# Designed miniproteins, single chains, continued (5): the designs that were tried, part 67

Each design is a single chain, and the fold is of that chain. pLDDT is the mean over its residues in the fold that is shown.

## One batch from the design tools (miniprotein)

Design m18325
Fold by ESMFold2-Fast:
Structure m18325 (fold): chain A 100 residues (1-100)
Amino acid sequence: AEARELLEALRAGDRSALPGLRRLMEEGRFTAEDVLALLDLLETAEADIAQEVDEIVLELTRPPFLENREEFLELSKKTKTHSEEEAREALAEFLARLLG
């Protein structure tokens, strides 16, 4: 998928992938797996890329996702603090429900 290629480019430090990811977000074309990969980038990417990724993640908590914002932020926090498979699975289930 286009999102996967852009996420892999960002993981490699290629900031030119950021406009493409923002477009896919605006078009509602992120899957649960794509959002999980964005959350991983918050921990593994260089500080400047992590800041830009955080802005994209924050946009995903705005309408139409506003009603689920608190749950999303709590699950995102668990992914950052827990390296457990269960936390990632719970976040994936939540994102699949939210994104359809």
Scores: mean pLDDT 65

Design m18326
Fold by ESMFold2-Fast:
Structure m18326 (fold): chain A 84 residues (1-84)
Amino acid sequence: SAKEEAARAKLEATLAALTAASADAQEFVDALAAHFGSSERPSAEEVLALLDEGIAEIRDDPSQASSYELAELTRAALEAAAAR
């Protein structure tokens, strides 16, 4: 739907901006958590492991296609921040 497309585009823009502003993977994770109003500060390694586990669970479920796409976008942004 148009709302889902707009939400995806907004997340992509947010992830790109946070990746560009972050010096490393941990700074990216901290900034992402703050952007979404979370008080939790997980390690970048913990977030990557949780994303990998979640993606593996939903990758072959067509009903989870939107969640899979958003999780893949988030994982790619975290990997980009880690590669600096």
Scores: mean pLDDT 80

Design m18327
Fold by ESMFold2-Fast:
Structure m18327 (fold): chain A 73 residues (1-73)
Amino acid sequence: GYTIIDIIEEIIKENPDKGAVTIEDAIKKLKELGVTDPETLKKVEELIRGADKDKDGKVTLEELIDYISEEFS
């Protein structure tokens, strides 16, 4: 199945000018993929918020990978 990393990577590939994604971008992509349950959407928001080291409202693929490695190591 798709991970949140795969989703972020796909958004960046579709929009090469971005280099980073917002919580709103990730939630929209999840809903397009049929993921609409509030619990999963909340978990994704929390992951992106935790990975946003610059607190600019955007997350890069690198920041997301680092955050997941820190949380699950």
Scores: mean pLDDT 70

Design m18328
Fold by ESMFold2-Fast:
Structure m18328 (fold): chain A 84 residues (1-84)
Amino acid sequence: EYPADMVEELEKIEREYEETGDEVEAAKRLLELGIKTGDPTLAGIAALELLKRGEYDTLEELYKKANPEVREAIERAKEVYEKE
């Protein structure tokens, strides 16, 4: 049900994370993928990971490029982060 191109990008992000351990870069790339594919679930999860790591500038820059559904998911991630 996920497009093949989305699965390939997810596998690439996971492989790069396994090689580098760079949680910030992995979260940024997952959010970029969520924006590109219009997946609010993926974008919300990635946004929460960026928030937990203090990457506010990166999140704000990517938020501006997102469609309304992805923006709503990012806003919800901010609410979850503030509540936790």
Scores: mean pLDDT 77

Design m18329
Fold by ESMFold2-Fast:
Structure m18329 (fold): chain A 77 residues (1-77)
Amino acid sequence: MRKIVIASITPEEEVPETLTSISDGETSQIIGWARARKVDGVWEVTLTLDDSLPDSSKQEIIDWLKKQLPGAKITIK
């Protein structure tokens, strides 16, 4: 059984790029990274996620990022 913990992103206008870790809440292992960058006034987020992560968990991460960064474009690598 796996619980995902996502580090908070605090988007600041003066900070053009932010990197945050995504961790398993039970093992504290890093399972992914989210790199957020503001391009032409739009937040672009690149997710690097563990291949073993269920699609439902990936979608939860995407939904959380959309809530924190409204209008962001999210790409998974």
Scores: mean pLDDT 67

Design m18330
Fold by ESMFold2-Fast:
Structure m18330 (fold): chain A 97 residues (1-97)
Amino acid sequence: SEVEEALRELAEKLQEIADKMGVSPAAREALQRQIEALLAGDKEVLNRFIAALTGDDRPIESDEELLEALRKAIEVLDNSVKSGAELTAQLRARAAA
């Protein structure tokens, strides 16, 4: 489903950002448990991640609302990842010159 695909994409982006931030082993384990709960469809974990990323703490009552909230969360994470990738590309280009 589109919801399952969006949840997987959100989980992948969360792991990528954690790797780049160099979080402690304890924080990484906590995040991994939260990601597992998210993929299992835990609504409390899902709502917490969405509220943290988008500032929207409203209860999600439909798959349409869920999909929109997931898309917004993914966009926030994608922008963070993209900024880091652009900086890395710029540094590599400079080193190759």
Scores: mean pLDDT 69

Design m18331
Fold by ESMFold2-Fast:
Structure m18331 (fold): chain A 85 residues (1-85)
Amino acid sequence: SKEIEELKKKAEEAEKEAEEAEERIRELHEEGTKLQEEGEENPELEEEKKKKVLELQKEIEELNERISKLQAEKEELEKKAAELE
């Protein structure tokens, strides 16, 4: 039925958004590693580096919370679709 297809589509969209968030977390970890490597030879950059690392950590935390919510939504949508089948 159209209702089952709509629920499955929403579940797929939630999964895709979670995958995109996981990829963004990977990119942020790589950025953090590069900042650590580049900052060691210049003490004047340490304060700017610390600020950027804190911003990256905050974004990673927010993305992890979003992933958890998206995974929960996907599971709920899949259960509803299964109940209608």
Scores: mean pLDDT 80

Design m18332
Fold by ESMFold2-Fast:
Structure m18332 (fold): chain A 78 residues (1-78)
Amino acid sequence: SREALLERLRAFLASLGLEASRAAVERVVDAIQAKLRAGETLTREDIRALLEAAGIHPDDETLERVGTMLVVVAGELL
C-alpha cells in the first residue's frame, strides 16, 4: 500500500540519520512521480533539490542510496 511504502521509506531514511515527517516524504515522492509522468530525466541535483526543499539534507554518498530508493518507490506508486 502507499502508506506502507511511505512508512518503510521513512524508516530507511531514519536508518541513514535523516529524520523526515510523513508529509515531507510524501511531497518528495509526489514531486518525483510528476517528473516521471512527464517523461523527464531525474538528475542527482534534481533529487538533492527536492530533498532539501522538504528539509532533508543528505551528504553525497547518502544521496546516491536515497535517490535510488525514492525513484523505485515513486515508480511503484504511479
Scores: mean pLDDT 81

Design m18333
Fold by ESMFold2-Fast:
Structure m18333 (fold): chain A 90 residues (1-90)
Amino acid sequence: GKKEKLKELIEENKELIEKADLSPELKAEILKILEEAGKIEEPSDEILELLEKLKEVLKEKPVNEKKVRELATKIGVEIGMRKIKEAVGL
């Protein structure tokens, strides 16, 4: 299901981030976001779509750091909202 796809997308994005020409600080922030994403048991279609978009942007040569930062922010927001809903029993 979606959880298996989430795990695959996280690992693919991690490998691309490690190889990408990005600032070390941005790499560290995105890796933290991906680690938190991996804790979601029932990912939304939105989060899977954002991870696919991140993967495609990370494959660009040269990589566009602004696009990467924008997608990382969107992913972080989606993870944060999901965690809040689970924490409050919504």
Scores: mean pLDDT 82

Design m18334
Fold by ESMFold2-Fast:
Structure m18334 (fold): chain A 120 residues (1-120)
Amino acid sequence: MLPEAVRRTMVEGGKRLVDALDAGASPEEVLKLLEETMERLIEEARRHRLSPEEVVEVFEGWMNMITLAADRVGGLSEEEKERVKEMVRKMIERAIELGVPEEKAKELLEEALAEIDRLA
């Protein structure tokens, strides 16, 4: 479904995240990698003119990276949760710009924010 370039960006982002976590990266370094991966995915989605369904798939894949990172660092502080929530809000705004219906984007945002609040 996703273009190969987008899939490659997702895989490379995930690998960089896992490698950093295995090397004992700080939460600040992990959050920076998640933000850099988000920005790269947004640019690739725009460049390849992804369908709304493909944009949702990219968002879900990136959310899985957040969950993995939180699990590996032993949970997120309230301040770290707020930083991740800000990244999620930015990604949802870009998803709407890329054609995801506002109602679907709102559902994804509410679900993502609730998931982040559960990351202990």
Scores: mean pLDDT 85

Design m18335
Fold by ESMFold2-Fast:
Structure m18335 (fold): chain A 89 residues (1-89)
Amino acid sequence: LAAALQAAAAREAKRLGLDPEEARRLAAEAAAALEELLAPLPPEERAELTARLAAVAALAAQGPEHEEEAIAEEDEVLARIGELVKEAL
């Protein structure tokens, strides 16, 4: 999950036009914070989030024609993470 979250954060930072060094730092910090918040999740939920983020990465890697679909799916995964974090609080 941590690697998938870091990749997602890096894609978001790139979309926001952040400096590459700042983007890497923020992506690592965001991934670490989210991994800690999501640590109490059942293994099945973590596996689902990991698989969905991996699918987003695969779509993004296929090129610009799949970027809109990849962004939409990533937004849905991030919304789900937000709901899970809210439930944990």
Scores: mean pLDDT 73

Design m18336
Fold by ESMFold2-Fast:
Structure m18336 (fold): chain A 91 residues (1-91)
Amino acid sequence: SATLTLKKEGDKLVATASYDAGENERLVIILLDKLGNTLAEARGGPSQQSVTLSAPAEEASKALVYRVTYDPETGEYTVELLASKDWVVEP
């Protein structure tokens, strides 16, 4: 299972994803703006079990966490959505 944590730090949204990633697996965090465009992206290395990404909190709307798996027998990559959270700034 993957975890996704969103925290406001000053004017920034900090997203942290954690997953038990194996040798052929990478974690990717994408932060989207209110129009669905990519605001920021972070890609972990193989076996990296935690990835952190920050972007302006005012512009962020959604965080997505993907697992990218490499198959060495076929040379193919598969992408799976592990977690998502909407971001709302409380007044």
Scores: mean pLDDT 84

Design m18337
Fold by ESMFold2-Fast:
Parts: structure tokens; sequence; C-alpha cells
Structure m18337 (fold): chain A 64 residues (1-64)
């Protein structure tokens, strides 16, 4: 595919929902996240990496 007509914010929302669904199912599959969000596996992998980096930063801020 050349370019998606989907707004960037809509793509991010689809990725967030797909990631949450995978985590609630007790698994993490970049392929399934990519399929649910309608993006490439490279895009899904990058999103998951950024989400975990953000979660790690938030977790670190909870330590005294």
Amino acid sequence: MKLSELPESETLRRLERALLAELMAGRLSVRDIAERAGVSQATARRFVARAFADAGERLFSLLP
C-alpha cells in the first residue's frame, strides 16, 4: 500500500484497542495487532515498543 487515507489519530486508536485486546487475552502478538489495526507489522511493532517505553517511564515514576 502507498498511503492510508486514515487520519494518524484514528490509526493510533486502532493500535491502542488492538494492544489492549491482546493484553486482556493474556498474550501479545504483533501480527494480530497489525491485522486488527489494519497496519503493517513494522508499524505495529514500533507502536508496541513505544507503548512499553511509556509504561516503563510511568512505572519508574511510581518508585520513591
Scores: mean pLDDT 69

Design m18338
Fold by ESMFold2-Fast:
Structure m18338 (fold): chain A 84 residues (1-84)
Amino acid sequence: MVVPAEKAPEFVEEAKKVLEELKDELTPAAYQAALRELELLKDKDITEADIEGIGQLMLALGADPAAVERLTARLLELLRKYAE
């Protein structure tokens, strides 16, 4: 599944809302890194691999694995919505 670049800004804004809802479950470093990575996706075709990459980055920055799994699951649901 791919969110085309034309829809990427709308996807990123909704993804930022999901990230903000879960920010208390994330480390400050993981939250800021995920936010930065989402900004970089605004002009690109967004894939499931991009979402998984953000998850891996957050894990590397010490975020709780359960919180990362919950966040990536919500972002993948959002990706499927925008890919349609």
Scores: mean pLDDT 84

Design m18339
Fold by ESMFold2-Fast:
Structure m18339 (fold): chain A 86 residues (1-86)
Amino acid sequence: SEEERVDRRAEESWRRLLEEALKRAREKGLSDEEVEKLKKALEQGLPLSEVLSERSLRILNESLLEVVLERNDSEENRALAEELLA
């Protein structure tokens, strides 16, 4: 049951990260229609490469990397870490 709970938390964290990445991907040129196709593919467990072009996949990957880096290096993350360490 503990492993199951850890998996659920990982899924929730991944979904939140993905939603932020999708917002940035839209700003980088991913269309609303492509975002909707991506969301449907994720819900159906389809490979993203079958739904998105190579260009759109690169935009998504770059957006995911930016969100991951910002979460680790953000001022808010530093403040949260300092509070937890106090």
Scores: mean pLDDT 65

Design m18340
Fold by ESMFold2-Fast:
Structure m18340 (fold): chain A 94 residues (1-94)
Amino acid sequence: SAAQLGAQTIRDLMNGNTRPIDPSLDERYREAVRLARQAFSLSVIAERKGDEEVAKKARELVQEIYQLLKEGQVNDENIEKMRKELKELEKELS
């Protein structure tokens, strides 16, 4: 249920339909959705700046998070990996 709800939220985000994070989601799934939203926002900012490489990598990170949620593989290790990838992309855009 939480995995399906988180995955659906990210799918909606990828289709341009941003909605609030459902408070019924488990905290790890809520964090994964927050990271996906941040990565999606970064892709939009990168596109506006003309940084096509960072925009592409940020969208790939959103897809990676979507797959982890879909497969029920959201754990502390994967969350830390996603957080690190997002920080590296933010640094590349500066």
Scores: mean pLDDT 79

Design m18341
Fold by ESMFold2-Fast:
Structure m18341 (fold): chain A 61 residues (1-61)
Amino acid sequence: GPDLEAAAERIAAAARAGALASGADQEGNKTMEDRAREAGLAGSLEGADRAGAEGVALSGQ
């Protein structure tokens, strides 16, 4: 179903991002990856951090 397909794609995307980070181009691609990460490449981790700050304004806990 759509939920399973969405979950599979999300996991695949996260796995690709992880593989890229462990074997990525750390020389020329570092700046682009840092910007992409801010924008949403690591959305699950950053989204959780942002949601916490946005939800209750307790970002400094």
Scores: mean pLDDT 54

Design m18342
Fold by ESMFold2-Fast:
Structure m18342 (fold): chain A 91 residues (1-91)
Amino acid sequence: DLARRYLQQGNRYLQQGDYDRAIYYYRQSIRLDPRSSVSSEAGVNLGRVYVQLGDYDRAAQVYDDLSRTHSSGRLVGSGVGHRVLAQQIRS
């Protein structure tokens, strides 16, 4: 519940263009429950905020953290790894 409240607070500040406060509340949401669907949504929104700010290094870090927490083993276990790799490594 508290993680969800922080996600909603972050969304309000993002909608107002207050990126600093949006980042703060998204990070608090992730910190409280890093493996929840709420923190997954907060992480996606946080990464998007960093992209909008031109902070690509922090955006990449957020997306890497999401991959490790919410998608660990899925790609390897599902057998779609070769297609994702082919999509990223284009001739």
Scores: mean pLDDT 71

Design m18343
Fold by ESMFold2-Fast:
Structure m18343 (fold): chain A 80 residues (1-80)
Amino acid sequence: SREELRREVEQVRADIERLEAEHGDKLTPSQRAALAEARRHVDRAEELIEKGGDLKEASMHIIRAAALLESVRILLLFSE
């Protein structure tokens, strides 16, 4: 539903902000680029939800954003 997708958008956005707050000083240029791409996917999903667009497309953007975020999180856990 739109309601569920909005909550997922909020969750992924919050997770991105938390990761940047906790690890900002440790982010490589590549990791910063990945987080910027994740934010763009979240923004596109939100646009689709608000404009009554394709919710399946919105869901795919959320999945891509979450995957990018998780990739950065895993790499940070591997780094000292």
Scores: mean pLDDT 84

Design m18344
Fold by ESMFold2-Fast:
Structure m18344 (fold): chain A 93 residues (1-93)
Amino acid sequence: IGELVERTISLLKESAKLYEEAGNDKLAAELYIMALQLEELFESKNLKGLKNFLESGVEYLEEVLKKEKDEKSKEKLEEAIKLNKQIIEKLKE
């Protein structure tokens, strides 16, 4: 789980940077805050909060992905969604 969480945090921060560079400051801020909240929940071992946050995060990222046209942003969002789903799967066990 820790490795998957760290990879997700990195991808969210990279996606935030891409959106910031593209001038989408709102989406960049949302992704950056999401990464920080994910890190806090994992460090505090709040597994119930982590699961709920990741489930909401998947829904949010899937909506962002539907509207995305940039290939680099799409790849990072798809990878982040995949990792979030893998963490949720492990938390169900």
Scores: mean pLDDT 78

Design m18345
Fold by ESMFold2-Fast:
Structure m18345 (fold): chain A 94 residues (1-94)
Amino acid sequence: LPGASAGAQAFDAGFRAYLAGDYEAAVAHFEEALRLEGEENAGMLVELARAYLEAGEYERAEELAERALKIARERNNIALEAAAEYILKKARAG
């Protein structure tokens, strides 16, 4: 959409880095997106947790996935709940 927010721009940069396999850059961009969009944005928490998981930062991925899961459950967002549970399972197995 025209006039994308700074948070949306940071998210786009993070997603592009993630697709390129640059997980450290993806983490940095998704952290900025979370800061701009709000620390309780479950979707941003899921993507940041996924980037940490791919970077091998299992403890950070688990922490963020647990936060995302709690928020997704409180807001009845089944898709984000499933995504957070998947990341949490993978982080705990790492």
Scores: mean pLDDT 84

Design m18346
Fold by ESMFold2-Fast:
Structure m18346 (fold): chain A 83 residues (1-83)
Amino acid sequence: ERIDLEVRIGLLQIAAAVTKIEAERLEKQGKFDEAKKNREYAEKIDQLVADSEAALDAGDFDTARRLIDEAEKVFKEHVEKEK
């Protein structure tokens, strides 16, 4: 259980990092509104990841799983809206 949640957190951290890189690329293209939106979503994912890690450290696997599920939904919604 913990290992599965840690792997999912790692993937979300990679997703947030990629989104931040995309935000920088969009800003260089003059797409400032899209860049800001990408940064805001990355920050939201980072916060949910931090809260998930805190829950795992506390042994609260149910809360950690819920927060990870929420972060994954936030990421999917952001990707879908960009297309």
Scores: mean pLDDT 80

Design m18347
Fold by ESMFold2-Fast:
Structure m18347 (fold): chain A 98 residues (1-98)
Amino acid sequence: MIKEGLAALEAGDYKKAAELFEKYIERYPNDAGAYVLLAKAYYGLGDIEKAREYARRAARIGADQRHLAVLMEAAYMARKLGDGEAAQLAQDAIIAAA
């Protein structure tokens, strides 16, 4: 499932990617990486509000799990989306986990 969503995202099929990743998080709601991928898919769709929501969720779950790779991606997406609070949360969690 995640691999099919990644293939859709890389192909620029952001709608299919979002649908596949949304189904994935229904089964794996604590997979922080999947929320980064949803943020990227909705950003590709131009849905900035949903992209910000998923980037923020990725940062929170990633911080709880001390998942450095996800926190770095969440910080990048939050900055790109203009969400300074989510970017700061991810950055603080990166520093705390190092």
Scores: mean pLDDT 85

Design m18348
Fold by ESMFold2-Fast:
Order: sequence, then structure tokens, then C-alpha cells
Structure m18348 (fold): chain A 71 residues (1-71)
Amino acid sequence: MGPLLKLYFEHIRKAIEEKDLEKATKLLNSLAVDEEGRKFAQRIIDALKAGNYEEALKLLDELESRANVGG
């Protein structure tokens, strides 16, 4: 919900859209602090490795929604 967190998710989304797996993975790992975050980060990384960028973006949106509701 915070402006910095929203900006952070935008950076991850941009990395995925640019197919920058290294940058996206690094940023996602920084969000993997709780059980939901770790599970979503892992699923997004798996989607990226499989070339399923659309699925990765969908999972990222779900993670962002959860973070926004959680505070």
C-alpha cells in the first residue's frame, strides 16, 4: 500500500516485461519475507523460467494485491 512498495512492484513488472530474468528474480527474492511472499515469488520465478511471462505478471499482480491488503 505504501508508495515505495507500489513503485517496487512496478520495477518488478518492468523487469518481467523486458524479459530481464536476473533483475526480476533479484527483486522478487527481496519480497520473499513471509510464507505467501515466498510461495508467490517461487511461482513467479518458475513461470519466468518456463517462458510464461503472462502467468508471471498475473502472479505478481496477486502478490501486490495481497501486500496492499496486508498493510
Scores: mean pLDDT 76

Design m18349
Fold by ESMFold2-Fast:
Order: structure tokens, then sequence, then C-alpha cells
Structure m18349 (fold): chain A 104 residues (1-104)
């Protein structure tokens, strides 16, 4: 199932994004309570973005690619270190290439 494989690729990027965000805030000495609040705000933004995107994008592949772009943009807005942003950018690029290969 191509849709399942695409969903797995998106989920791998999401998990890595969440790991990098938590690591970044932990390194900044943010409390566990504040880390939870940040996580909740990110999940809310992701839900709102995904709901809006579902209304605008009928193509599942384009939906997945735009959701990958959302994680990278959020990482930049949250001020993640350049090294983590580069790793996430490479992971997003790899996921997009694998999605394109599944379409071929």
Amino acid sequence: DIKLKIAELVNEVRVKFEDYVLEHFEEKGVSREEQREVGDKIRKKETEFAEKLKKEEDNFVEFAKKLLDFYLEQAKELGLPEEKLKELEELVEKAKKEIEELEA
C-alpha cells in the first residue's frame, strides 16, 4: 500500500522533528512542565495545519510533501540549532525522494 509507505515516511520525519525539539528545549534548561506545554502547542499547530491542508489539497502525495515542509518550517521558527536543522532538512529531502520513487 503506497499510502501506508508514504505515511510511514512522514511519521519518521515527525518523530525526528519531535526528538530534536525536545532535545533543544532540554539543552536550554526549560522545565519539564514548559516542555509539555511546548509539545502541546506544536501538536495543536500541526493539527490545525493538517485540517486546513486537507480542505485545500486533494492529492495525498502533495499533502504528505507539504506536511514534511511544515515540520522543517516549525523547526526553523522554534530556533533549532543549525546542525539539527541541516539533519532535518536532509531527512525531509530523502523522504520526498522516496515518495517520488513510490509514484514512479
Scores: mean pLDDT 82

Design m18350
Fold by ESMFold2-Fast:
Structure m18350 (fold): chain A 85 residues (1-85)
Amino acid sequence: MYEKLAERISALAAEVLDPETAQKVRDLLNKAVEAIKAGDKETAIKYLREAGDLVASVKPKDFDEEVKQAIILIGIAVTIANLES
């Protein structure tokens, strides 16, 4: 489940972020998924927050990018909330 969510969020990030930043977000999301699999929720939340901060730091250039950025941030926030439950 989380692997597919990470891939979908990473694909959206690649549409709104520069390639280097998009790759960093993908790497952080993959590290979060591995931490979830290891049962390390605290480490997973740290990586998810770092990924969210990177996405939030980018100014969208148009409404389409703003919507995609919002979807990415909501996906990350919902995942963190689920892990904290």
Scores: mean pLDDT 85

Design m18351
Fold by ESMFold2-Fast:
Structure m18351 (fold): chain A 60 residues (1-60)
Amino acid sequence: TDDIKKKIKDLEKKKKDLEDQASRAASAGDVDTARRLNEQVTDIDKQISDLTSKLNSINS
């Protein structure tokens, strides 16, 4: 349970870093890099959702 909570926090931090990078890439006109980074953000969101569901199932 604590391991899952730590993984969620680590993923949320990585998501923020990727969102910041995507924003900078978009501002610089690097559309391809911004798109790739946004795809990684989407993948992390899915992982956070899956881990949150697992945590809720264990703590039920």
Scores: mean pLDDT 83

Design m18352
Fold by ESMFold2-Fast:
Structure m18352 (fold): chain A 63 residues (1-63)
Amino acid sequence: LEEIIEKMRSYGLSDEEIEQAIRYAIEGRGGAVGALLTSHGATAEEAEELGNKLMEELRRLGL
């Protein structure tokens, strides 16, 4: 999870935007996570991969 959060910060997401991305991922809103990442310069492929990794890790943690 920490590596995914650090990657989101590297794209320029604020702490509030990272919290929102985690909330979207918990809710199963992968498209909303992707849109947030692409708004900060991630490619569609990078946003999809990172969003999927976030959702997978949160499910693994029981969230």
Scores: mean pLDDT 81

Design m18353
Fold by ESMFold2-Fast:
Structure m18353 (fold): chain A 85 residues (1-85)
Amino acid sequence: DLNQQIIDLAVRNVLGLVDNGLYDSALRNLKNARTLYGRGTVDWDELQQALIDAGVVDRLREIAENSKDPEVREKARRMIDYILS
C-alpha cells in the first residue's frame, strides 16, 4: 500500500531527526509532509496517529520534561503541539 509506505517513511524520518536532536528540521519535515500528503491519499489524521503509535509524542514529552536545556524543552513542546493540532 503506497499510503502506508509514505506514512512509514515520514515516521522514520521524524524519529531519526528527533533522535539526533534536530527538532527544527523534524518540525519542518512534518510541515512539508502535512502539505504534500494533503494532496494525495494520505490525510493528516492518519500520519498523526502513526506518529503517536510509533512513540514520537511520548519521546518528545520525555525530552520536554527532562532536558536541562530550556530551548530544547520548548522545541519539543512546539513539535507536540503541532503533531496534536
Scores: mean pLDDT 81

Design m18354
Fold by ESMFold2-Fast:
Structure m18354 (fold): chain A 86 residues (1-86)
Amino acid sequence: SAEIEKLKAEYKEYAKLANETKKLEYLVKAVETLVKGQYLLIKERGEVSLEEFLKFLEEQAERLEKEEKLKEVAEKVRKIIEEIKK
């Protein structure tokens, strides 16, 4: 899948920028890209139900919300959940 390969490349770039700059904005973008890539892999392979994936994302968002420095990451995960539900 060209879209999955593009998301992998974007994830690597944002992860690199996060490590080099130590800026939270790049970490947020890296996580957002990773979650989108996993969603597409699940859709293409059919290995996990959409409901199970959404439950997993909700559990991750709740975990991230407990960490003050990761609240923005949690908000991005919740936004992705709402986008998938459309």
Scores: mean pLDDT 72

Design m18355
Fold by ESMFold2-Fast:
Structure m18355 (fold): chain A 84 residues (1-84)
Amino acid sequence: MEEEEQLEKIRKKIEEIEKELEELEKEGKENSKEAQELKNRLLTGYASLLVAGELSEEEWEELVKKLNPDEEVVEFLRREIAKA
């Protein structure tokens, strides 16, 4: 089932991004451009899980608040989620 493979790849990518973000946080770079780009990518991965029914809308909204991603990325993802 190709869908299971896709979800597994998304989860693995999320884990990799989370680890990269943790390393930046340890270096005091949590507000850097690199950290912001990782937060945007992380939110994109979680949006894919939400569309697949593997994450709740409430959980995704909590992640938006926690990660404080770029406004344009949030608006784009909200639009894409609404289409799905």
Scores: mean pLDDT 80

Design m18356
Fold by ESMFold2-Fast:
Structure m18356 (fold): chain A 90 residues (1-90)
Amino acid sequence: SELLEELRRIEEETEDPVLRHAARLALENVELLLEMGREEEARRLAEEAIEELREIEEMIKKGDKKGLLRAIGLTLRQIGELLDLEREIK
């Protein structure tokens, strides 16, 4: 999937540790949804995460401190999604 490759690229290229963690969690959630056969939800999650990760990265590169707050928010949302998905499997 091109979307999975893009999420991996963002994780690998991102210098900010919070944003890198958010990208990794989004990748894990997308892979989990794909394993569950929820392909449309996986695609939507990937597209939304990629867009937000790119916006946050640009904010951080410009020195906008709100970028870090958005990165934390995205990380928390991705953790929530992961916990929800893991409950459905276990």
Scores: mean pLDDT 84

Design m18357
Fold by ESMFold2-Fast:
Structure m18357 (fold): chain A 75 residues (1-75)
Amino acid sequence: DFEELVRRVRERLAAQGIEAPDRVVEASTRAVLKKGNEAFSDDEIRALAAELGVPAAVVKMTLAAAREEILRLKS
């Protein structure tokens, strides 16, 4: 379920010392689920960061955390 997945992504980011707003975690997790196994381009990361009003580095870290939790669920 999406809520449980978002919770796990938040916990992973917190364990890494990364602070991201809940709205950014939710949007990034949703983006990874829609894209599946495809990598995000730098342009896609910048566009999402601009839309969310956060630095591209924060989006990149949150997308990576979401991908790791989704991969863990498939294992």
Scores: mean pLDDT 80

Design m18358
Fold by ESMFold2-Fast:
Structure m18358 (fold): chain A 57 residues (1-57)
Amino acid sequence: MPVLSAEDVRAAGDSLLEAGVTEPWGGVAPETRGGPSPEELRRATEVGVALAREQER
């Protein structure tokens, strides 16, 4: 699995917001609290992969 940067996580969060997910980080943006947790990074990766697969179809 490729290593994700904080920028990749933010991009995934922005994609979720555009897809209609109002609170992708549970109501608190990662940047306002110092950054995403490892669990949030993993969740963002899973969602990003799922969205990419949908876009391929």
Scores: mean pLDDT 59

